# Ledger of designs, part 101: designed miniproteins, single chains

Each design is a single chain, and the fold is of that chain. pLDDT is the mean over its residues in the fold that is shown.

## One batch from the design tools (miniprotein)

Design m3513
Fold by ESMFold2-Fast:
Structure m3513 (fold): chain A 79 residues (1-79)
Amino acid sequence: MELRSKYELANELAEALRNGDIEKARELLEEIEKMAKSKDEEKRKEAFVALQVARMLVYRLKDEELEKRVEELIEELKK
């Protein structure tokens, strides 16, 4: 994970969301959540980029829980 481009995680999440792969999207979001809560600033920046991409695409799944989780993580990273 630490060797991945900051856009690689965002691209994987975007692909899962476009394909309606809810299970894969949830797994990737769990990884992003761990990165967002990390003390490593670079991991938090990568998580923020991935979450911004997720916010634009998560509406396609119409999953209220997943949408809420994305918004909560973005707000936590802004603080």
Scores: mean pLDDT 73

Design m3514
Fold by ESMFold2-Fast:
Structure m3514 (fold): chain A 72 residues (1-72)
Amino acid sequence: SVDEVVERLLELLKEYAPSSYEAVAEHLASLSDEERLRLVLTLSQTIAKESPDPELVARAREIAEEARALLA
């Protein structure tokens, strides 16, 4: 579900960028489901590209794939 993908991104963001997660969570709460999925996809793709941690990269790729599937 959209809510599950959003929660998974927020948990990942707590590890990747803990100072940013609160602002991102508030922003996501103000968006429609489609806009939330688009933002989740963008952020997860960025984390997958930029993170030096292979575990965070793998988790980000899974979240991106799920968000993309829900947008189809």
Scores: mean pLDDT 85

Design m3515
Fold by ESMFold2-Fast:
Parts: structure tokens; C-alpha cells; sequence
Structure m3515 (fold): chain A 92 residues (1-92)
């Protein structure tokens, strides 16, 4: 098991700094995880000061024997870029 079964969430207030001009703005990082037996699903959102979603990410992990199968996807709303990845990792 990755963690005990349940829903886990954390919300963090972040200071976002523009690399172009050093302008600071408040943002919020939201993290959520759901664990059910051998499966874990994670979601992350980075939200700007006006409530605009800047980044979304999702990861699914499944433990099978000595391996963890991981699928991840993310979307960057600032650049419009998206990516997906799949990995098999050791579970120990």
C-alpha cells in the first residue's frame, strides 16, 4: 500500500514572481490525493491571484507486486503546452 485508504488534501498560498519585471502576485497551490488499496490518484492545480488556473496536473499510480505503474498528465495554461508520461518504477 502507498498510504492508508483515504482522501488527502493540502492548499498552500504561494508568492508568484514574474521573471520579466519582478512583479509579485499571490497564488494558490492545491494538491489532492485519493488512495484506495493498491491505487493512488493525485491532482494538482496552481491558481493565480484572480482565480485563473495556471497549471493542472494529474497522476495515477497502481502497485502491482514489486512494481508501480505511473501515468501522468499536465497542462500549462500559460504556454498552452501539454504532456503525458507513463513509467514503471520499483515498489520497494
Amino acid sequence: MLLPDGRYSVELEETLTSPKDGTEASGTLRLEAVVEGNRMEERAELVGPDGEVLLTARRRSVVEGDKVHVEAEAHDHLTGASFRASEVLPAG
Scores: mean pLDDT 74

Design m3516
Fold by ESMFold2-Fast:
Structure m3516 (fold): chain A 66 residues (1-66)
Amino acid sequence: AEAPAEARARALALARAAPDANQAGTAVHVILSEAGHEEAGREAAEAAGRAPDVDGAVKLAEQTLR
């Protein structure tokens, strides 16, 4: 499994490049699940999906991941 900090950085970078909040949440879930952090990825994606835009989605995902 990839280290949590490295997986988080990669997931958030991909989310920032997403065209909308829904795709930003999907990016976080996929990257963290592949890195072995399925539960954290799911929770962060649920939080991101409640945001109105990509910047909000990234902020909520980052806050959820601590």
Scores: mean pLDDT 79

Design m3517
Fold by ESMFold2-Fast:
Structure m3517 (fold): chain A 57 residues (1-57)
Amino acid sequence: MEEQKLIVLKLLKEEGIANSTLKKIAEKMGVSVSTAGEILRELFSNGVDSTKKMLSL
């Protein structure tokens, strides 16, 4: 799980918000869109404010 969270944060930083979607995140990690969504939810739950601001979820 931790490794996947780091991959998500790196993708958001490198790709930028306009090009960073759940589908792209899922594709880069090799998981389903639902799994990528769960990872993002866990990041928000852990108080990752930058991720909240970037995604506007």
Scores: mean pLDDT 62

Design m3518
Fold by ESMFold2-Fast:
Structure m3518 (fold): chain A 112 residues (1-112)
Amino acid sequence: AEAEEEARRLLEEAAREAEETVAELLKAAEELADNKELQDALLEAAGELAEALAAARAAVEAGDWEAALEALRRGAEAARRAAEKSTPEVARKAEELRRRLERAAEAVEALL
């Protein structure tokens, strides 16, 4: 169905953006070696985002759209936390990712 193809497309676009955002968060954390609390927060957000992405992809391959929805929502929350803790440039990318993950979640929810 067209709705399922759109959900898969939006999820893959969000997944690609998430991979790039995780890389930028890890780089930003390395530059914050003098601020351990902020460094730890960015590393935690990057880890949660990577795990949510892996869970979303696994759920889609299994045809488990409810699990995919939960994973996308967890990813959006991780991206939101990353945006709050990052520099303006990384925060903007994390916020754009949050919007993409929310759009993917809306498309998946429409399948349920």
Scores: mean pLDDT 84

Design m3519
Fold by ESMFold2-Fast:
Structure m3519 (fold): chain A 65 residues (1-65)
Amino acid sequence: MKIGEELGEEMAKEGEALIKAGVSVEETNEKLAEKFGPKMREAKLSGEEADIASAKALQAMNDAV
């Protein structure tokens, strides 16, 4: 599995868990960016791979609300 896909899954699960725990969408996005931003940079993801990972996380958060 590509690292971008794995990071997308992790972001999706963490985002969903935070939303279900009552954290706001804004604060959840901030926490995800702080935690996964460095991981994505270290993995040298392309813009497209980073966008796919982020889209997957946003979809999971939307499904959680």
Scores: mean pLDDT 74

Design m3520
Fold by ESMFold2-Fast:
Structure m3520 (fold): chain A 122 residues (1-122)
Amino acid sequence: SISLTESGGGTYSEGGSATLTLNISGVDMSKYWVMWYQQKPGEEEEFVGAIDGSDPSKVEIAPRYQGRVTLSLDNSNSTATMTLSNLKKEDSGTYYAQLGRMSNGVPHPLSIRGSGVQLTVV
């Protein structure tokens, strides 16, 4: 079976940096884009950014996160990483990684999704 597990959550200081890591098993991530989303209670999920598993030079970052998010991946270890810098209190929430595809800068997520990791900015 396919499994996505996020880690690196916790409590971070405003203005600092947080690094979230995705571990992928049961699938070749080079066949997909790895997409990151933020979820807050009572709100719709917000797209953060995506990186192409077949070409990690191809990255899409949502406007609110541009200049603050760095995405990378390591195909040899089946991991993807998101670093969020210059943290704001509004960055608090649950972050989910999801596999999908990109078309004209628009994310098209598949149902393959991690369980999420909580980030709190104080």
Scores: mean pLDDT 86

Design m3521
Fold by ESMFold2-Fast:
Structure m3521 (fold): chain A 93 residues (1-93)
Amino acid sequence: SPVLEEIDEFIANLDSLSSEEALERLRELKRRAKEYIESTSDKEELYELAAKFDELVRAMAEKFISEGDEESFNEVLRLAAELGRLIAEQLER
């Protein structure tokens, strides 16, 4: 999946990004991922996507905690909740 490959690249490059750049990249990824999630009927792909987003969110949260960036930390949690909801809704089909 192009989305899974993009998440792996994002995680690999996370430490080189500012908090603002990382959040913007997450918002763009979320927008693209939404179309994929809503079109996917393969539950295995949805579980793989959920696991990769969980890994990304954990890495971003750890970065923002280490930097003392409470605002960015709260924003990544908000975006994570919205992504989790989209995947959960699609899995109920």
Scores: mean pLDDT 82

Design m3522
Fold by ESMFold2-Fast:
Structure m3522 (fold): chain A 65 residues (1-65)
Amino acid sequence: PSDEEIDRAVAVLAFAVEKVVGERKGESPEDIAKRIIELAEKNLSPVGVEEARRLADDYLARAAA
């Protein structure tokens, strides 16, 4: 896999973990999404950050529906 593919995969895995843990703790979708983006901004390249933002936006859109 390319470095970009690996970084996107890391963003997906991190999103899945934070979503599951946050939901089990009863955290709001907004708080979960904010934390995911903050973690990506601290730890991932721009490609990983963009993937994390895409996942967070989709998650929030579905939670609002």
Scores: mean pLDDT 81

Design m3523
Fold by ESMFold2-Fast:
Structure m3523 (fold): chain A 70 residues (1-70)
Amino acid sequence: SEEEKLEELKREVAELTGVSVEQVELALRFELSLNPELSEVEAAEILLKLAREDPENARTAALTAYELLG
């Protein structure tokens, strides 16, 4: 299901960046606020790609989103 896929994507981003799944969720919500045309799965896949290419930058982005939205 899309829900199961979304949860797996969030967990993988959390593992790669070292942030919590809750922090990834807020980073995802921030990305969707900038790109409302994206689905949650598409936004999560973009975040995962960033985490794979630059985990330190992805970590900083997730922590910033958590501070702004949490």
Scores: mean pLDDT 81

Design m3524
Fold by ESMFold2-Fast:
Structure m3524 (fold): chain A 64 residues (1-64)
Amino acid sequence: PTPEQLEADVLAALAEIYLAIAKKTGDISAIPKVRELIDQIAPLDPETAARLRKGVEELEKELK
């Protein structure tokens, strides 16, 4: 794997952890952090960034 792939994988794992916490607790304060991580992932792995954006949108819809 490239250094860029490893960086994207680590950032994606962090984003997924924040999303999982938000889902379990109902605390949306983590969502801005997830969005920042997605912006960092997008130039490295646009597919993963798109998937995570969908996850954020679905979570926001459920927690409203």
Scores: mean pLDDT 79

Design m3525
Fold by ESMFold2-Fast:
Structure m3525 (fold): chain A 92 residues (1-92)
Amino acid sequence: MKEKLEELAQRLIGTAESLANAAKDLGYEDIARALQQAVEALREFLEKGDYEKAIEAVKKMVEAVRQHPALKESADAFEKLANEFIEAAKKL
């Protein structure tokens, strides 16, 4: 279970970083900044083993991605991955 959570976290972080770069390239600086801050928060909370705060950071990532109109398909895939992480984290 913990190994799967770490894999899901790595995939979420990688996807969020790619989406932040895409948002920045399209001029959505606020969305890019929100995603980068949420990634930093997720990394910190995972390092501390604070899964409740990690879940909140992931929820903030989903909100930021949903604000990007050009990334609707990516937003749906990201939300699915985020929900898998949240369910895995709740079991710890």
Scores: mean pLDDT 79

Design m3526
Fold by ESMFold2-Fast:
Structure m3526 (fold): chain A 76 residues (1-76)
Amino acid sequence: SRIDEIKERLVEAWQKIKDQIDENTTREEIIEMLSKESGIPKEEIEKLEKDGVIQIRRNPLGLKPYWEVLINFGYK
């Protein structure tokens, strides 16, 4: 489905950008980097986070990559 394709593209985008993340990188910058790498509009990524499909949060251990991007695929 379209949503599953979007989720897969965001997983791949995160794997590519996570090595570019530093301790000063903001949530807004992560969304911009995900948008650029995946080709998915920033607005659509923000909607997915609002809907709980994606979660962008600080790594609670404070370790590189300093942020977590979690994607909910649901039950398979």
Scores: mean pLDDT 81

Design m3527
Fold by ESMFold2-Fast:
Structure m3527 (fold): chain A 87 residues (1-87)
Amino acid sequence: SSSVTALLQQEEQLKQELQSALESGDTNRINEVGLELDILAGVYSLIGAVEKVTQGDEATVEFFFQKAEEIESILREHSHLLPSIKF
């Protein structure tokens, strides 16, 4: 859907911003973007949970839970730079 497309575009933008901040050593920006990605992972998890309860479409549920886990995995790799995020 168009809403899913918007979330995927936001994810890609935030990932690019994180990579740029990592390359420049901008610790404040790394923390800001990391927190935004963590919030997005939470949004994906909630959408997956709602889909599971209301639709029963396992492929859609798995898609959103996988997206959440993918973001959390990236954040865990950089946890030493992300003191505001709980893993």
Scores: mean pLDDT 85

Design m3528
Fold by ESMFold2-Fast:
Structure m3528 (fold): chain A 82 residues (1-82)
Amino acid sequence: MSKEGLEGGEEARRGGLEAGGERGGEGAEGVGRAAAEGGGGKGGYRGGREAAEGLRARDVEKAMAGGAEAAAGAGEGGGEVR
């Protein structure tokens, strides 16, 4: 697996997550059930999705930690990069 490829895909997916949040949720439920039954091979697919979500969370935390302006915005709305 390529870490740089996963991060690049995460940025492209970031824009799509707002528009396709519910559609992604339905797909995630199906994959989660398959992983619970199948184990190793299907578990890899599930793990990939969770890793991608983790990378996005890290990006948001990094932006919040580095920004005094982000901290001011978080006082009312919560800091998130869109």
Scores: mean pLDDT 46

Design m3529
Fold by ESMFold2-Fast:
Structure m3529 (fold): chain A 92 residues (1-92)
Amino acid sequence: MEEFIEELKKKVPEIRANLEKQYEDGKPALLKIIKERNSDPELFQKAAPAAIAAYRLGKAENEIEKIVARHLMGQIEPGDVKKILEELEKLK
C-alpha cells in the first residue's frame, strides 16, 4: 500500500507537467477558437490537445472548452476527470 502511494506521488508531477505543456502549446489556438468561434480545421487540430489538457487539469473555464474536450474524449463527463486530477493533486 505505502509503496503504491509513493509511486503515485512520483507519477503525478510528471503527468501534470506533460498536460501543462500540451495546454500551453495549444493555448493560443484554443483562445482564438473561443474568442472568434473560428472553425478552421488546422486551428482545431492545434487546439484539441490543449482543450483536453485543460479539462484534465481542471482548467476548462468555459462551456466551449468543456464541450470540445468532452467530444474529443468520447463523451466523458467533465466532473469525472476533474475529480481524478483533484485527488491526484492532494497526493503531492
Scores: mean pLDDT 58

Design m3530
Fold by ESMFold2-Fast:
Structure m3530 (fold): chain A 65 residues (1-65)
Amino acid sequence: SEAERQELLERTDEAIRKLIERNTPEDMEMAGRLMALRHRLEAGDYSVMPEAQKLIEEVEKRLEG
């Protein structure tokens, strides 16, 4: 749904910001991957939603320490 896409975009933006703040090579690589998926998701490519969700969940778990 559009609401689910919007929530996923917001979660992606939050994850990208936190990764950039950490400023490690691994975090910057993950930020780049999320930025690419965000661009497609914002353009209305719903086919990337499962991939974006999985990566966001992985990043969120990493950001927990």
Scores: mean pLDDT 82

Design m3531
Fold by ESMFold2-Fast:
Structure m3531 (fold): chain A 91 residues (1-91)
Amino acid sequence: MEELLKELEEMLERAEEIAKKKEISEEELEEIRRIEEKAEEILATSEDEEIRKKALEVSIAAGVAMLNAAVNRTIEARKNNTLEERRQALL
């Protein structure tokens, strides 16, 4: 019980750390997906309300990290498309 709660706290800290990065690698995204999967498994199997609450917090943090990665990739792709359109207009 205490060991599982500590593991969830470490997973939460890692998810928040990745979410703060300016560039999220494929390896870090895969790590976040694994964190989310494990948090969901704990939510499904645990009867302890405090553990379930912490697992939910971890799942939310992992979701935020994945959303931040998707938003950053979309912004970068949009910026690159705008530059390409400008290049074509100059030619």
Scores: mean pLDDT 77

Design m3532
Fold by ESMFold2-Fast:
Structure m3532 (fold): chain A 97 residues (1-97)
Amino acid sequence: MPSREEMLEGLRRAAEFLERLAEWARSQGREELAERLRRLAEAYREVARRLEAGEISPEEAVDRLEREYAETEAELAEELGRLVATDPDLRALVESL
């Protein structure tokens, strides 16, 4: 079971990764994809901020992300999964995880 500190670090790492993906998408001229990735990164940062401030519990952070962003995450994962098959730069970025 992740501690509050482990969850906070995980959320921050996820936001940083999403921002790197957004920069890659922008470099490829995929402005809509870049914007969706940036918005998801902002959502992760906001949840991390609330968790750090003690406004929500770790369990509430997970529940909120699953309820509000699971569909967006699934859609982005599907699109990125298709792109990974044809883009070596994206594949290298994903393999850096």
Scores: mean pLDDT 79

Design m3533
Fold by ESMFold2-Fast:
Structure m3533 (fold): chain A 82 residues (1-82)
Amino acid sequence: STSEKLAALEKAIAAVKKLLETGSLSDEEAKAVVDALVLIGMEPEDAEASVRWLRESKDKELREKAAENLLGSFKKAKEYLS
């Protein structure tokens, strides 16, 4: 349902914001981001690889830019569904 999709996007937005604030994601937060990427049309394997890279990358500047882009994508998807 639209309500379930909006809830999934909100969880992913909160997780990405925490990543930007703390530099880390819990396993549950990482799953929320993967699920939201799949929801907006990414293949599951690509979503899992993207989130793994965000968690493991040592390039802080590239990681933060990627996380900000992801946050923007989730916010746009949420607005489209609202």
Scores: mean pLDDT 86

Design m3534
Fold by ESMFold2-Fast:
Structure m3534 (fold): chain A 80 residues (1-80)
Amino acid sequence: MKLTPEEAKKRIEAVKEDAEETKRLLKEGKITKDEAIANLDTLITTLESVKKNTDDEEVKAEAEKLIKELEKERKELEAQ
């Protein structure tokens, strides 16, 4: 289903909040590294879906930028 720009932006904002919560929970020892990686994988998949289901170039660019940031964070966690 195609997303409106407003729906796409809300999903990107929700992903940013979920990513920050995941990092906080990991820092506080409330989740494991493996659980944090699984959460980041889910968020990356959500952003790929947003990117695929929008025609807005700015939204696509925001989603792509956040995907790269989360992929970098995921790689850093795997290296630990």
Scores: mean pLDDT 85

Design m3535
Fold by ESMFold2-Fast:
Parts: structure tokens; C-alpha cells; sequence
Structure m3535 (fold): chain A 74 residues (1-74)
């Protein structure tokens, strides 16, 4: 099963940099909606530590990252 996470960035991020960081941190993650500059939707394995992922992405991308669980996929 999977979960949907909403990512919000404190500054615009490069979509390719986001995709590369996600591939490194959560190889099975799927980008559902690409970054429109300041936000993205990502499908991750159920049980993914959203707070830890946000911190790691913030370090990797050099911008503040907020994360919210939207829903557990069926």
C-alpha cells in the first residue's frame, strides 16, 4: 500500500533536482504531480516517515520543506 504526501517548499525548486533527491531517499516513490515551483504531490510506501523525508529533502535541496500526509492509498 502507498500514501500521498504533499510537499511545500519555501522557495521554487527545480523539478529534476526534486526527482533526483526523491530517487535517492525513497527509490520507490512516485511523483504524482510535478513541482509547480513551490509544491508537489508524491506517492510513497505506507509507513514512510514524512517528517524525516521533509528534513532530508530540505538538506538536499537547500530550501525549507513542509510535508503533510493527505491520504493512505487503498
Amino acid sequence: STELLELRFGAPVDPQALADALRRLVPEARLVMGADGTSALVEVPAGTDAAALARALSEELGVPVEVRRLEAAP
Scores: mean pLDDT 77

Design m3536
Fold by ESMFold2-Fast:
Structure m3536 (fold): chain A 69 residues (1-69)
Amino acid sequence: GPAEAGRRALAALEAGGASPEAAERGVTKAVVYLSQGREDEAIAALIAGGASREAAERAVRYLKDGGVG
């Protein structure tokens, strides 16, 4: 569900170089962008938080699989 997807996304972003605080802010922004169908902006917000592109793309997949967007 969405809560599990959020936890998986946070773990992926932290493994990809984001701090816990940056990952939380990034997921909050990404959820808003994905709810608007704005996947590229969601990925960009996660990268701006310090995550690698691969980690950001993986986090977005987890959020979408959990019913976000």
Scores: mean pLDDT 84

Design m3537
Fold by ESMFold2-Fast:
Structure m3537 (fold): chain A 63 residues (1-63)
Amino acid sequence: MSLEEIITVAVRTAGPTASARTLARMGGARNVREFLEGLNRSLGTNLSRREFSRIMRRALAAL
């Protein structure tokens, strides 16, 4: 499963009020920075906060 797929599934689970902070909380992270660092470390990726926000925006628009 790609990082984009993980974010998309999380947005669908959280619903239309999902925010970056909501996803971070669902992932057990204290904040969005910690969440992204954890995801990048676990998946061997280099996703920036801007890319994360872009993926979230697309996922929310698809709801």
Scores: mean pLDDT 76

Design m3538
Fold by ESMFold2-Fast:
Structure m3538 (fold): chain A 55 residues (1-55)
Amino acid sequence: MSEEEKKQIEFDKKVKERYDAFKAANPDATREQLIAKTLEIASEVEKEIDKEFEK
């Protein structure tokens, strides 16, 4: 399995965990807020994964 594949798996896991946590904490969130938050989470997780896999 390539390093890129490992990064993708970890990325998907972290995004799902944070998205689920956000929805649980914000049950009244609108579709627009959920979309915006998903993009925000994806951006943050991508940065974290890149740092993690550099070491």
Scores: mean pLDDT 77

Design m3539
Fold by ESMFold2-Fast:
Parts: C-alpha cells; structure tokens; sequence
Structure m3539 (fold): chain A 81 residues (1-81)
C-alpha cells in the first residue's frame, strides 16, 4: 500500500474531483465515476477513494446531504481496510 492515511486519500480524491468537474462539469464527472466503478475492478482502497471523489463532486454541486452520505460510506469502508 502506497497510502496509510485517510487524510491523504481524501486530499487526492478532492483534487481528482475538482479536476473532473473542471473538465467535464458536475454531471460529466458523476457519469465518469459511475463508469469507473462499473467497468473496472477496484480494490477496497480504491473504493474508499472513489466514495471520497463522489462526496466532493456532490459538495461542489451544492448537494451537502449527498456529500455527507458518501463521506460516511468512505469512512466506514476505510475502517475495514
């Protein structure tokens, strides 16, 4: 494992989400993340990162409740790593 810090995973996911939204818009970023989740085999660590990316996309969209939901899912998954 290259990352052993939850905060590091969150920071990388935040940067990734911002770059995706900048390139594709909110809806495009959401669609891209859905494709990644469905088409590629993700490790549990990658799934944690993916949920933090989803949380940040929702936060950028102003959807605070959705963002909090995804953050909680990522936090719970991280505890099981």
Amino acid sequence: EVIDSKETIRKVAEITARNLVKALGVKGAETFVDIVEKKYKLSEQDKVALYYVRAEIARIAGNTEEAEKFEKQADELYKKL
Scores: mean pLDDT 80

Design m3540
Fold by ESMFold2-Fast:
Structure m3540 (fold): chain A 105 residues (1-105)
Amino acid sequence: SEEEEVRKRVQESVDIFFEPTYEALKNKDYEEAIELLQKIMEEFKEVASKSDDPEIHALMAEFQALVEKALEAIKNKDYEKALEYLEKAKETVIEMLTLMALKGL
């Protein structure tokens, strides 16, 4: 379907965008991982701010909450939980961007 094709392209782009953060976590460069993840959050906040759609704002709020949980897990040295929250955050932003693309936002 058109939606599945859009979602696949969005997922490929988001995977590339998150790659430096995953690499930093793998290399145990936690200060860099925190900085990169904070920059990602601010960039997607800016993207979401261009929409007045309440569904987009709800997905952005969920993304921010998951990023904040990932950051707390890194701080607590719970790297498995950090990866779990980061994966959920990535899936949430894929859904947000897919919805934006389908709505022409």
Scores: mean pLDDT 86

Design m3541
Fold by ESMFold2-Fast:
Structure m3541 (fold): chain A 97 residues (1-97)
Amino acid sequence: SKGQEFAQKFREKLEEQFKENKFDEEEMVDFIMKVSKELFPEKPLDREQARELLEEELLRLYEESKAGKTPLKLNPKALKLAEEARERYAREEEELR
C-alpha cells in the first residue's frame, strides 16, 4: 500500500540520520510532510500528523531494538521521543477504557 511505501521511505531517512549519529526532529517532520505531499497530494499530512507518525515509527524502532530485532542504535534524542510517545500512548489507552 502507499502507507507501507511511505513508512519505508521515512524509516530509511531515520536510518540515514542515525548512521550519521544525529537526529533532527524538525528535518524529519519536514521530510515526512514532503513525502506525504508526493504520495498523497490530495490530502497531505500537516505538521502535527507528521509528528505523530514520526513518534509512532520511533516507538516501533525502540521496540525492535529492545527485542534484539535490529542492530540499529537510536540517537539519544530519538530514544527520548520514543519513550515519551510510549508513556503518552499508555495513558491514552487507559483513558479509552
Scores: mean pLDDT 77

Design m3542
Fold by ESMFold2-Fast:
Structure m3542 (fold): chain A 110 residues (1-110)
Amino acid sequence: SREESIALARLTVASGELYFTLRRYKNGKISKEEAVKEVENAVELLEAAVEVLLPKIKDEKLKEEVEELLERIRELVEELKKASEEEMGAIMEEIVKTVLELGKVVVKAL
């Protein structure tokens, strides 16, 4: 549907924004505070997309997997907010990886 297509597009945009923020942070182009804010904004977009798509998933196991991945992303964002500069890169990489895995499960479930 049009609604699902827009939500999937937003999921893709959020993934791209997270990757771009990670690269800019690793290249010293943005501060820790700017990176955290950009990650929080991208995850908010991701959560809005998942809220639309989650009720469309008929497979209960895949639905639970999406919910678990979303909770993991939330936990990683809270870790990122408390992280030292040395820990930032690894946590951001794990966020990107988890978001990509969530997107894969959502596409498979639709």
Scores: mean pLDDT 89

Design m3543
Fold by ESMFold2-Fast:
Structure m3543 (fold): chain A 76 residues (1-76)
Amino acid sequence: MKTVVLKVSGIVDRYGALEVEEVVSKVPGVYSVEVDFDKQLVTLTVSEDTDVDAIIDAVNSITYGGRQLTATLLSV
């Protein structure tokens, strides 16, 4: 398994953080999701075969509070 860290912009409250957790947990190969709202970071534990671009696309598909979320890969 590998750890993926994303910076996610547009999370303005805890409900937005829950939406991110729900959406990314549905990506095949994602085992755990941790959202740090204060740092706007999402840390994931994924399989070696997991498509990180699919996770980024999933986050970028979220519109919350009239704003599209954006994810940037920091580390893998």
Scores: mean pLDDT 79

Design m3544
Fold by ESMFold2-Fast:
Structure m3544 (fold): chain A 81 residues (1-81)
Amino acid sequence: VDELIAEFERLARKVIADPKDEAARAELGRVAGELASLLPPEEAERFEHLTVRFLLYAEQGRHDEARRALEEAVRLVREHG
């Protein structure tokens, strides 16, 4: 789990730096799917919503809100994964 969380955070930081990096976005989606599969269904849905919110904020250049969504997603995986 820790290795997947670290990869998720690394890819998320790449997406914040370049929201148009399609390769980073695709890898982030793959890792997010793997993390969601480790969660109960209700927490998996919340994690997916946070990941979508993160991507929207990153695309809008809203870096602080993107980082907050990322932190919430990571916390959810650490508590329930």
Scores: mean pLDDT 83

Design m3545
Fold by ESMFold2-Fast:
Structure m3545 (fold): chain A 104 residues (1-104)
Amino acid sequence: SDTLLEQIKKIYEETAKEIIEILEKNGEHRLAEQVKQRTEETLKKMDTLSPSEAVQLAKATLEQIAGLVHLGAVAADTEESKEAARKVAEIVLEAYNQMKKLLE
């Protein structure tokens, strides 16, 4: 179970890192920093959870991040920000599917 939890944490951490890189590349440095801080808190929380609970926390946190990125894109109203939001949503869905598959 520890090995399974570490696999889930790794997928979550790499996913968050990819989202942060997208945001930084698009000049959204403040939002990238917020995602980084939230990611550190979520990873720490995962250490107290079962693998199944960690996946549900990861899903909820990544969906909240995708929502925040989407709201930022709506506010910025640029094609670049809208493309970044679409990419983040896809990355979040792929990460959840990978983590869910580990529970099988």
Scores: mean pLDDT 88

Design m3546
Fold by ESMFold2-Fast:
Structure m3546 (fold): chain A 66 residues (1-66)
Amino acid sequence: SEEEFLRELDRGVLLIAAATLYNVAKKLGNEEAAEEIQKIMDEIVNNPDYDVEEARKKLLEIAEKL
């Protein structure tokens, strides 16, 4: 129960972070980065087996390129 809650909380926090990065990418005119972030957000929302750690690494990689 607690472990399940913390896992869902991690997913929610990551989704908020991804949405924030998406907004930054759009403001910078980086449509390629925005598209990549959108795909990650879609996976977080629609794929319960999506690896949170893998998602975090991808978002960090994209953020470093902004």
Scores: mean pLDDT 84

Design m3547
Fold by ESMFold2-Fast:
Structure m3547 (fold): chain A 67 residues (1-67)
Amino acid sequence: SPEEAAERVERAAVRAYLEQGDTTPGKILARARKGEPVSDEEIDRLAEITGLSREEVRAALDYLKSL
């Protein structure tokens, strides 16, 4: 579901920060929550770290924007 995909993306962003010091996924999520545009390259990055499809990542970001 979009909610489950969103939880996976959020957990992956936290993991990237804690394990690698990578703040980029968290910044992408913060922008998505504000309804700011997310590029295809940023979607691909989130897909890579989560194992989700690009379509599942888009659904997750749309869900986060709806909150």
Scores: mean pLDDT 85

